# Ledger of designs, part 44: designed miniproteins, single chains, continued (2)

Each design is a single chain, and the fold is of that chain. pLDDT is the mean over its residues in the fold that is shown.

## One batch from the design tools (miniprotein)

Design m5508
Fold by ESMFold2-Fast:
Structure m5508 (fold): chain A 69 residues (1-69)
Amino acid sequence: SKGLEYLALARATGAGAGSEHLGQLAIIVAKLAEEKRFDEVEELREAADPAAQAAIDAALANVKAHEAA
């Protein structure tokens, strides 16, 4: 999936440089959640490190807040 691909890119560029790729991850997660593709979002969370999991959770919370409005 595209999300796993972005997660792999974030890892490949190294931990210190990861902020840009974490931003890309959040965008992909938001898009997947808007498309109701929550299975792919859960797959990303399972493969993610703690920093990436936090970014995924924040993106999901933002989509849910927007959907509730």
Scores: mean pLDDT 68

Design m5509
Fold by ESMFold2-Fast:
Structure m5509 (fold): chain A 56 residues (1-56)
Amino acid sequence: MDAEEIAKKAEEAAKGLDRHGALAVAGSGAREAQETTGIKATATATDDGSAKVELE
């Protein structure tokens, strides 16, 4: 998977989770994207359980 695909899957998985779970999933996805592709990724969580993964 490329970095964008990993990021999208992490964001999608985070959508149904508590803020804690959303951040954990998004953070894992961002780390995996960086390790797999070398592209920097940052994960942020919203208060309502959503999360975003931003690629460089």
Scores: mean pLDDT 74

Design m5510
Fold by ESMFold2-Fast:
Structure m5510 (fold): chain A 65 residues (1-65)
Amino acid sequence: LMSREEALAAVETLRAALPGLSPGEFARAIGRLAQLSEEEIEALSRAPDTERLADAIRAQANAAR
């Protein structure tokens, strides 16, 4: 299971790899990586917050095992 700290580290790693993206574009990329629905991706892109991005990654990782 992915811990909250692991998820936060993953967000920061991806942010460092994609420094040219706007906050909304970055949130959309994270949402797609986490296999969220289009509605969830849109909501995430409107309010990109590191905690919410980490939660999305963690939820997907935990659902995947």
Scores: mean pLDDT 75

Design m5511
Fold by ESMFold2-Fast:
Structure m5511 (fold): chain A 91 residues (1-91)
Amino acid sequence: AQELVEELNEAEDRFARGIEPNEEEVEKLLEILKELIEKGVQPGLVLLFVAEELLKLKDTEEARELLERAKKKAEEDFKKLLEERKKKLKE
């Protein structure tokens, strides 16, 4: 799983810099994203960002399904962060 997380983080950095993958790289990233979502790997925000960028490049049913799964994961992660932040602000 660590190698897949590293490839996803590299993809996030490249997308953030405006570097778009080619079609073969998009297919590889979709497979990586699918496996990481299925394994419930953190952080969900990275999964969401990469899924959104991949959907823009290749609008497929699989990419849409992965985006919806990544959204759920990111929402759960965000909820946890928000609750931890609320605790810090109260005390």
Scores: mean pLDDT 71

Design m5512
Fold by ESMFold2-Fast:
Structure m5512 (fold): chain A 65 residues (1-65)
Amino acid sequence: MSDEELAALKEEIRRVAEENRDKPIEEIERAMLTLIWRHAARLSPEQLAELGALARELIEEAERA
């Protein structure tokens, strides 16, 4: 996956988390992981790690709210 496609996917993940912010944390996590999994075959291990880190950060923010 290109850096531009990765940046777009990160924005989509943030958008999905924001759209589901009123739902249980488990649903937010499931929505983000579903999106990541749809693209998993096109991601390098490094890109997958970056998306995993973003998802974790967004879950931590939701838990603090």
Scores: mean pLDDT 80

Design m5513
Fold by ESMFold2-Fast:
Structure m5513 (fold): chain A 62 residues (1-62)
Amino acid sequence: SAEAEEARTLIAHLKSALLDVEDPAVRERIQALIAELERRLAEGKSAAPLIAEGRALLDSLR
């Protein structure tokens, strides 16, 4: 589905962001979001709220 593809793309962007982020609290939040997104995709559940949260987090790093 389009939502699942958006979630996979977001996971890739979040993993990329971990290479540049030094703040331990921000790193932990990114890792938590990746884990939650991967779990929801595996369970076939909606990732829409997590996609919005992850996009907002990535925007805050700019």
Scores: mean pLDDT 84

Design m5514
Fold by ESMFold2-Fast:
Structure m5514 (fold): chain A 71 residues (1-71)
Amino acid sequence: GLEEAERRGLGHTLALNGADPAEVAELAGVSEETARRYQRAIQAAKEVMEAGGSPAEAGLKAQEVLDELER
């Protein structure tokens, strides 16, 4: 069986590859809203990296997006 962290990793990978949020939610064992939040966080991290940001800055931006979307 997959632990929560492994399921989350799979969700992130599928979201990054343009998978449907509903499919990501089913496979990762999370809600569709959580899958959409993961997709938005990954997109924000990619934008930071494309702007020349560090991996640490990308991670911080992803966390900010997740926090904002949980409101």
Scores: mean pLDDT 71

Design m5515
Fold by ESMFold2-Fast:
Structure m5515 (fold): chain A 72 residues (1-72)
Amino acid sequence: KIQELQKKADYLKGLAESYLQGADMATLPDKKAELTKLYQDYKDEYDKTNKQYQSLLDNQQKQLTQLQQQLL
């Protein structure tokens, strides 16, 4: 589940970055505006997903630390 959230976050970040690059390369104002909006939409989705990922990662890290301490 943590791996699924990480993959989703990475995917959304990649999409956002690709739309931002597309907006920078766009010559038509309407197309530039459309791609910029898509960048913002996917960036917002990434930020939300990344918060969920960080919460689960923190919980897993605590569990792994406890297990590693038992193996010392």
Scores: mean pLDDT 79

Design m5516
Fold by ESMFold2-Fast:
Structure m5516 (fold): chain A 82 residues (1-82)
Amino acid sequence: SMEALLERLEARAADYGRLLAAELLLAVEIAIAREKKDEELEQRYRERLARVREALRRLAAEIAANDPDPVARASAREILAA
């Protein structure tokens, strides 16, 4: 049904939005930790950021391989190439 399609799309979008927000927030927190000279906290945030970026890359790879829209696949491949 259309409702089932929309629910699956919303769940997927929520995961992408959560990971993208985490990437941006972690980048800000790394800058703050660096300014405060908290090397341990900066390193922990950098490690977390690497994991978030890997999760985003996996999601982009899934779109690039399996999305029925060729424009979405091309856009995901460009994101992965950057």
Scores: mean pLDDT 80

Design m5517
Fold by ESMFold2-Fast:
Structure m5517 (fold): chain A 91 residues (1-91)
Amino acid sequence: MSPVEKILETIFKRLDVDGDGVITLEELVNLLLEELKKNGKIPTKEEEEQIRKASELLLKGLDVNNDGVVTYEELWEVYRPGLEEDYERSS
């Protein structure tokens, strides 16, 4: 299992502040920028704009509602193709 895929799931849940299971374009961009910063890569303003454009293209490819949102299930299906999941309970 890819660490990026596990991180994506964890951060999607973290960014889903309303608990509605969707990510907006802004949240997707911030997700990628925050991950880069936490991995020791500080994006420039120009790189941030490029990431925003790339994220917009990705959302357009999914074309869920044409309102710039992606559901967790849509993102999960695209990003985690048939991977094993360990459903461990936390006490």
Scores: mean pLDDT 61

Design m5518
Fold by ESMFold2-Fast:
Structure m5518 (fold): chain A 92 residues (1-92)
Amino acid sequence: SEAKTQAVVEEELARHPELEEEARELLKLDKESLEKLDKEVQELAERYRELLASPRTPENEEELARLEEEMRRIQAIQALVARILEEKKAKE
């Protein structure tokens, strides 16, 4: 039932209110949502790697910390979206 599937999605999103808005937008992309998140993580990881090869200035250390925080945030939302998509797949 579509209503039962939507109820499960709403319950999962309610457990993560800080990620709800972004997760809802990503879920509109269906199977492409995880591919988009993987691409964003790869781009951030590449920028982080390049910055690690740069001189250790206070500005560069601050940017490294910001990139680490953003990667952790994207990984958290990726896990949430993957869980919701898996539950949708299990309910044929």
Scores: mean pLDDT 74

Design m5519
Fold by ESMFold2-Fast:
Structure m5519 (fold): chain A 78 residues (1-78)
Amino acid sequence: SFEEKKAEIEALLEEFEAALQAGDIEKAVALLKEIQKIILSLPKDEAQELLAVLLPRLKAILDSMPEELLQALVELVE
């Protein structure tokens, strides 16, 4: 269900934040890819609804991180 997918992504975001705080960039990238995979598996309307909830949380996590850690994350994702 949509609620089950939302809860799964929220749990993955918590693990993503913990991985970044630990400096485990490879794990953080793997968790982001898993979140992306879940979102891409949903119908467009449900994916948009989840993104509207999750993007502010992701932004808050990233805004709390040092610039060096953000650069390492971007390099591994892109």
Scores: mean pLDDT 79

Design m5520
Fold by ESMFold2-Fast:
Structure m5520 (fold): chain A 57 residues (1-57)
Amino acid sequence: MTMEEFLSLEYAEAAAVLREAGVPVADINEALVRLAQMGKKQPKADLAEAIARYKEE
């Protein structure tokens, strides 16, 4: 999945992508909690930053 496509995803689909990428359950849960707290009002840029950090690590 491309970054462009990922940024267009809904919360649930973003969670599925992280799971498919092999992110540990604990890390997925942390990311999902953060996304839920931000809600749809937060720009997808925050999500992109979180994914970039995950890829860097």
Scores: mean pLDDT 57

Design m5521
Fold by ESMFold2-Fast:
Structure m5521 (fold): chain A 99 residues (1-99)
Amino acid sequence: SLEELKKEALELAKLAKELGGPSVLTDRGIELAKNARNYGEVAAAAEFALAALLDVAGKITEAIAYALRGIGFLLEPASKEEAEKVIEEARKVYKELLE
């Protein structure tokens, strides 16, 4: 459901903030995850969260790329399947960076 994906995106964004991610990305990610009305906004939240964690990891070029993908999801409609795939990718990268 949209609410389940919002919870997952919120957990990712909060963790990125706890780890010192840039507030411009983490605060926007948290806001979008809490208030998302569609799958594009939840995908954007997860992409901004991932961008913030990549910045913490020193992967600046990748962080910029994922932040731009987040903006893209705010501009164009996304399907449930696209949002699920974005969250799965973010969770995989979080695991690789934190384990």
Scores: mean pLDDT 90

Design m5522
Fold by ESMFold2-Fast:
Structure m5522 (fold): chain A 87 residues (1-87)
Amino acid sequence: SAKEKFLKAAAELDKLVQEALALIGQIKDEKKRQEFLQRLHDIVGETQRELRAHEGDYEAQVKAIEEAKKRVEELIEEIKKAIKEEE
């Protein structure tokens, strides 16, 4: 169902956000760490606004979450690269 897809997508996004936060915590450069934290905060905030705007429309909410997942996955790859460059 649309509701089950929404709950699954939301759980997957939450896991990605937690992974991003853990990786950001490994960054030694304070300025880079703050920049990645701000970017993650912006993605989460924008997604929350989209979910609120589409309250009761699970299909639109799933689309918003899937777009957010892609943005967080891209951010995770950039964070991993930044960590590797500090090694």
Scores: mean pLDDT 89

Design m5523
Fold by ESMFold2-Fast:
Structure m5523 (fold): chain A 77 residues (1-77)
Amino acid sequence: PAEIGAKAGMDAGFGPGGAEVSREGGTLAYQGAKNGDKEGAAKGVIYGAIRFSVGGQNEDAGMGGATGASLGAYEGA
């Protein structure tokens, strides 16, 4: 799950920082998708994106992480 998010983040071209941030967000989102459904995954991705953004990540890292987590969770679900 996190690996899928990291790959998606890299493929999107947001840089390696996005892949690392995507690990945590992707894990949370994937758990929601796996245990609940797509709605859980979507909420996890949104929450992860907000959390990483507020955490002071650079724009490329935060955006890459959110994008990677979103794509990884969606594909993993």
Scores: mean pLDDT 53

Design m5524
Fold by ESMFold2-Fast:
Structure m5524 (fold): chain A 77 residues (1-77)
Amino acid sequence: DEGIKELDKLDKEKKYDRNNLENQKALIKIVLDELKIPQKIKDDIIEYFEKLYEEKGFEKAVEEVSKKISEIIQSLQ
């Protein structure tokens, strides 16, 4: 639950501006671990985040990956 709230907070409060790429990846992994998401899907989401970071920059990468995780959360809850 902590990871889910932290990821939503990063998107809404723009905290990603203060966190580097590794911190965001760690938070994503925590959220997905709490949701019991399979390792393969976790890896896919992290790769997606890294790709978005390279293509569109950090801010958009956090926004897009947060949206994707929110969709997964909605499917589970």
Scores: mean pLDDT 70

Design m5525
Fold by ESMFold2-Fast:
Structure m5525 (fold): chain A 73 residues (1-73)
Amino acid sequence: SNEEKLNALIEKVEKKLKENGKEFYEKDPEAFFEFLGRVQELIARALRENTEAAIREAEEEIEKLFEELKKKV
């Protein structure tokens, strides 16, 4: 279901934050909070639209944002 796919995406994000969040926050707290806000916006939009395509697009954009954050810190 789309709910299972969205929950899997949320779990994936939570795992990345558990592994890297403290380091990102300590290196650049502003960039870290901007990243969190954008991720929340993308997940909320995917939940509202509730389509496989929207969930996939959110996952792709979140992965891109995470890689960009890693390059800054």
Scores: mean pLDDT 83

Design m5526
Fold by ESMFold2-Fast:
Structure m5526 (fold): chain A 71 residues (1-71)
Amino acid sequence: KKEEVIKYFDELFERGQVLSSTQIDKILEEFGLDEEDKKEIKAYYDKRFSEWVTELLTSAVDAAFARRKAR
């Protein structure tokens, strides 16, 4: 059950899709997770999201600086 949620989130990240905290809470409730499992899944998602956002922001910043430097 918990593993199914983790797999679902991994598939979303693979497709470049992200969820808000509200959407995450709704999905966790639909899967019927208890509060302890919800906390663990949220921590996992936050870590994955932070890593994904960092990569995107680094790429975007590098592109922006390259364009500014060329001007």
Scores: mean pLDDT 73

Design m5527
Fold by ESMFold2-Fast:
Structure m5527 (fold): chain A 60 residues (1-60)
Amino acid sequence: EERERRLQAWVEHLIRSATSPAQVDALLAALVAHEKARGITLSPEDLARLRAEVQAALAA
């Protein structure tokens, strides 16, 4: 449950931060680096989900 809330918070942050779909990969890389510095590792599944949801939201 807390992990799901964290994923949704990341999606919302990325959607608000991205001005175009081209920025999504750079923003994801920055998020991964920031969370890794805090001891939090994003799984490949988490990254794929974040990318898909943010890209879909920006395409709408």
Scores: mean pLDDT 77

Design m5528
Fold by ESMFold2-Fast:
Structure m5528 (fold): chain A 66 residues (1-66)
Amino acid sequence: VLEDLIKKAREIAKTAKSKEEAIQAVNDYFKKVLAELEKTVSPEEAINTVLIAGPAARDEAIKEIE
């Protein structure tokens, strides 16, 4: 799941014309995906995914752009 999110973030970054646009697009993508996941998974899974694993995957994707 996290690997899929990072892979999708890379594809989104490729469509950006600047580093700033790529970072913004990746942040927006993770915001949207984590909000959707919070609605579909159990509360316990949401805590781990939205508060811990999701932000970590976002940060890793952003490091690849920087």
Scores: mean pLDDT 72

Design m5529
Fold by ESMFold2-Fast:
Structure m5529 (fold): chain A 69 residues (1-69)
Amino acid sequence: SSEYKKQKRQLAIQYTADALLVVGDEVDQILASTDPKKVEEIRAQSQEQLQALTNQYNDQLRQLDQEAQ
């Protein structure tokens, strides 16, 4: 349906926006750090946040697919 397509598009836009915020926060934290070990920790934390967002996005897509049946 047209509504399903709109909701799917909106989820993709929201996911992209949320992912960009995580990347922006990573860059800001790295620029504020003078410790290479802290940079490694920041990168690991950002990767975990991006994975969580990806999992949430996929779960929301599955829910929409079920509702469209």
Scores: mean pLDDT 86

Design m5530
Fold by ESMFold2-Fast:
Structure m5530 (fold): chain A 94 residues (1-94)
Amino acid sequence: ATVTTTETTTVIDRKLKKGEVVTVTASATATTDSQMTVTVEMIFRHDGEEVVTGVGTTNKGLMAAGDVVTATATGVAPKDGDTVIARQTTTTVT
């Protein structure tokens, strides 16, 4: 079996209000028969410090070309002025 891992990072460059609910979604589409895992990690930052980390992971086996796997992470901003960074990791096993 061949294992391939890819990582992408998205910065949400807006300041949040304390108590603001943030949801980040990551998806990947299979190009061949495979097992795929998508992980999305959400990091809240205030003045360069990490405050809260949210993680969503979905593992989907028996994927065919064109099938989609989706993971979501949801969190609540702990402080005014927080920003959020979303990091997606996709692992494909063929």
Scores: mean pLDDT 75

Design m5531
Fold by ESMFold2-Fast:
Structure m5531 (fold): chain A 90 residues (1-90)
Amino acid sequence: SEEVEKGKEYLWELLTDPEKNPLFESFDTDKDGKLDEKELELLKEAIKKFDKDKDGKLSDEEFKEFLELFDTDRSGKISKEAAEAFLQEL
């Protein structure tokens, strides 16, 4: 649905914004404050790891769980705990 697609865009912005993602520095290997093409590919592969049924697409339920993991307090930022859990799954 469009709502799911908009939510995926929100999650992507949340993950790629250095002010909202404490793990941004882990993906920004050249420390330029931006993700290059290679770093973006690594982040996309990491997101793919959370696709539970391995169908190549996040379902509405899987996407909701993904959002809950990264924005657990609904602050528009990734919590430190969620960020650490994400790294452990990589």
Scores: mean pLDDT 56

Design m5532
Fold by ESMFold2-Fast:
Structure m5532 (fold): chain A 81 residues (1-81)
Amino acid sequence: MLSEEELVESLLTLIESHRDSSDAQLEVILAWAIREIIEEYGEERARRIVEKVKEQLDEKTQAILDRAWERVEEELRRERE
């Protein structure tokens, strides 16, 4: 299993690999990655990883990551119905 530091690096690498993608495409890709981390490591650990990633990003990319997190939270809430 990956450490929190390795997961932070993986998300940063994913963002860098998609820098030429649209904001909407990056949001969807990040939402998928966040969901995978939640399923593997739990929501609390995923939250810590996302916050650490945000510290390394510019304001625009932070906003995309925040929207991706909100998207995943909404999907998880709907699945609990």
Scores: mean pLDDT 81

Design m5533
Fold by ESMFold2-Fast:
Structure m5533 (fold): chain A 82 residues (1-82)
Amino acid sequence: NDSIIENCLTLLEDCKNLIDSLNNTTDPSEIQNLLNDLETIWEIIKRNYPNYIPQIKNKLKELSNEITDEDIKKEVLSIIDK
């Protein structure tokens, strides 16, 4: 059970790093790749850790509030709400 929580926390940290990267880039191709990576990790979380979805979703929404570009923020929130 501890290893499941640790793996879930690692995926959440990966999502945080992707969101931080979105705040530090203006390249459209890089932005699209980061958004695709975020969606991929979020699908892994939903598949493997369904019991933690509400807590992780709330944390990802909090992290998304730090995104300064409103269009990128909307795309990230759309991914999280899927």
Scores: mean pLDDT 82

Design m5534
Fold by ESMFold2-Fast:
Structure m5534 (fold): chain A 81 residues (1-81)
Amino acid sequence: MLVVRIVSRDKEEMERAAELFGFEETREVTHSATGETLYVATRRVDAPTDLDTQSELLLRWERELRERGIKAHVAVEPAPP
């Protein structure tokens, strides 16, 4: 199991990213150190937790965001046990 997270400083950019990748929920969070408001969407993906799979998924989603001009960042990590 992998966790994919998308983060943006812009609500509309986050909504575009969430629609593109089929995320059901976007939430507003406050950054602990800066007090900055961020928009975050997370999704669990049933995929192997190997580094190659993580890198492939990350690069694929970052490319799709870039090609559509969406200002968001992607992170992929193993789900906690």
Scores: mean pLDDT 76

Design m5535
Fold by ESMFold2-Fast:
Structure m5535 (fold): chain A 91 residues (1-91)
Amino acid sequence: MKEKLKELAEEAKRVRQEFEATGDIDAGRQAVEELIRKAKELDIKNPKASNYLVAAYVLLIASDATTDPEEQRQALLDAIGSIIKALEEAI
């Protein structure tokens, strides 16, 4: 379990670097959705980690609710950050 959490955290960090470099909202949203899906498969029982995953999901929804590209970009960056915090807290 811990190795899978660490691998996913490293993947999330790579996704963040790629998204910061490209600013591609569509690709960023797809990557965040995939990270949340993978994190859910790990069945994380840590309450703090679970709270960070809920925050990531709320930020993903917020990114879709706005038409401002900068607000979309910031929400997705914050979502990735919350996913990383969730995975590191669960390790």
Scores: mean pLDDT 85

Design m5536
Fold by ESMFold2-Fast:
Parts: C-alpha cells; structure tokens; sequence
Structure m5536 (fold): chain A 92 residues (1-92)
C-alpha cells in the first residue's frame, strides 16, 4: 500500500529593498519500521506577477530511518510570499 501526504506552508516574505535574502527550509519525516518512504520538497517565492521556484529536492535517508530534505529559495525586494510544499510518499 502506498500513501502520499502533501503539506503546504505559506509565509509572508520579509523583503528588504535592494537586497536578496535566502530562505532555507529543512523538512524531516520519520519512516515507520518495515516501510519505505520518499520525501520531495519545493520552495516558491511569489511576487508581483512572478514566481521563482526552487528545484524539487529529494530527501536523504538518515541512519535512524528519518528522511530529510533542504530547500532554498531567494527572496527579492518584490517578493510577497514564500510557499513551502513537501510531498511524502510512504510504501508498505
């Protein structure tokens, strides 16, 4: 059996005039014993009529069975919102 969970977080951008900031997100999920999982995260910066999307980042399986992924996106002076989306697929 395969289960897919998607989580979405929306946050206001604290843009600063004439400067770019890098927003870094770290997402971790625990994989239950006897199951296999995948994690993909993506960050999107939304401004006036423009979206800058990070490349989707596949998660890395750690020794304790946790999967961790890091996404980065640049926040520009015209950025209003940052959206983080995480997709976790769990297979029995």
Amino acid sequence: TTTTLTARAVMPAEAEEGKEKTYRFEVSVEVPAGQTGTLTVRATAIGDGKEEVSEPVAGERLANGTIRATAEVKVKPDTKEVVLEATFTLTD
Scores: mean pLDDT 76

Design m5537
Fold by ESMFold2-Fast:
Structure m5537 (fold): chain A 88 residues (1-88)
Amino acid sequence: APAPEILSAGIFDDGERGVVLRIVLGNVTPEQAEALAEAAAAVPGVLSAEASPDRLSRTKPLPTWVITVLAEDEAAARAALEAIRAAL
């Protein structure tokens, strides 16, 4: 079976709201995607982390998942990305 993987990751400055990390994951179950979002949410400086199925791939046996992380700064967003990579 194909292993869980990061298909794309981007960090975006959202001004006064902070920094957004958006990660697209392949070959993950819903439970794995939620666990990865929880790992990111545990990082100091992360304000929220949510996992959602990619609407364009939801009809596939293993749809891609999007994790959206809101962080206080870029350092916290990068730490959240490392936490997700470590939990894969």
Scores: mean pLDDT 79

Design m5538
Fold by ESMFold2-Fast:
Structure m5538 (fold): chain A 100 residues (1-100)
Amino acid sequence: VVELLEKAEEHVREAIEALEKGDVEKALEHLRKAYEYLKEAARKLRGQDRELYTLTELAAKSVEEAMEAAEKGDLEEALRMARRVYRGVRELTERARKLE
């Protein structure tokens, strides 16, 4: 689980860097990968920790919202959302480390 959350965190970071450069296509590729890793992490957390499962599913939904903002061309909103998601995923990763 921790490895999946760390991979999601790295892809959100790369999406933030792409958004700051105005590279929407690259940002969307990284957000999509972050979404996939978060969904896989949530699947593994299901039945192990209900709170972490729920928070990880909410993080995945927030990545989808950031992708939608980027696709609409609202890069400022997408960047703001991506930065919030990055902080959230980092906290999830720290909580998951304590579970192990």
Scores: mean pLDDT 85

Design m5539
Fold by ESMFold2-Fast:
Structure m5539 (fold): chain A 63 residues (1-63)
Amino acid sequence: SGRDRAVALLVAAGFSETTARAAVAELERALPILSRDELVAMLVEKLGLSRATAEAVIDALEG
């Protein structure tokens, strides 16, 4: 699923599976509310992800 891919991307970026799952749950709640640019900015600014990794996580969740 897109969720499993998003979790795997965050784990590859250095997060624990527990933290990755919690972050993905927050993103799934934010997806219908925030724009793509706002979601990418949130991942970069709050989690310290590269822009490329942040975009890949959002792409995985959007399908």
Scores: mean pLDDT 85

Design m5540
Fold by ESMFold2-Fast:
Structure m5540 (fold): chain A 97 residues (1-97)
Amino acid sequence: KEYLIRVKIYTEKVDESTSAQQAEYIMNIAVHKAFEEAKKLGLEIKVKSMRVYPDGRAEVELLVTGSLSQVEELAKAIEKAALDAGAEKVEVEIEEL
């Protein structure tokens, strides 16, 4: 089954340049972790979109083919990686396609 994982990353707002740079850094860490965990779980993964906002938000949309339990495990790994990288808050949404 195909799923959309939407990852929303929030950083503390300091100023536009610093906040955007922090969000981009965390987003890149989360995406790297997503590919590593997908490989371990035997999931097919593709980046649909990546966006960084001046206010310190970043959004990543990933297309993943696998079972719901594996996709949920992947989502948890992504959330943890973003938080460990310094995100103030992470929201992860899973949508069945």
Scores: mean pLDDT 82

Design m5541
Fold by ESMFold2-Fast:
Structure m5541 (fold): chain A 88 residues (1-88)
Amino acid sequence: SEAVARLIGLILRVIGAIIDGDYEEAVEALEEMARFLREQGFEEAAEKAEETARRVREAVEKGDFEAAEKLAKEGILEVLELVDKELE
């Protein structure tokens, strides 16, 4: 489906940004993911994506790029688990 393709694209965008060390792009992609998930009715997953974006931004602002990478990876996995749970 178009919605699944867009979610996969957003996940790949976050992962690619992390690999490139572009944590501002990772935050932007997480914020877009949150908006998209809310539009699709995945409210808990959207809230987790928003929380992840905020925490990653805070770590980046403090210069803690190791924490930013870890938070983004953990947040994506939790978002995926929440989406999967609602699809069952």
Scores: mean pLDDT 85

Design m5542
Fold by ESMFold2-Fast:
Structure m5542 (fold): chain A 71 residues (1-71)
Amino acid sequence: VVTPLGEAVKKLSEIMRKNGFSSEQIEELIDLALEGVSLEELKKRFPDLTPEQLEALEELIKVSEELEEKK
């Protein structure tokens, strides 16, 4: 059973890996997103992000935020 967060991480990782990102770069991006770094800042740090990767990243951020504010 994959959690929604785990699914978002997997999807983003697969899309980024197909675009030539290393496992280290993928982990850094995910860690920053989970720490609450904004999508705008992540885009600045990773300018090579495609629209598809940005959508997957936005889903990850949304799931992470829901885990913090789910009441």
Scores: mean pLDDT 75

Design m5543
Fold by ESMFold2-Fast:
Structure m5543 (fold): chain A 80 residues (1-80)
Amino acid sequence: SEQEENEKEAIKEIEEKIKEIEDLIKNNADPNIILDGIDILIKAAEEVLKVSTDEELKEKFEKLIQRANELKEEAKKKAK
């Protein structure tokens, strides 16, 4: 369905953003910029999760939210 295709595209975009955040953390970018980016990412994933009816896609979004939270904790350790 079009909804499933949109959700798969959202998963891909979120995965790409997670990689960008991982690279920013590795390069010692400003922790505040990283934290703001992660919060936006988590909110976007949670909004898609609220409307998703596919259990497999829900599981993928939950894993992405978990990874984003792990990156948030890593970034907080570097924050002032």
Scores: mean pLDDT 78

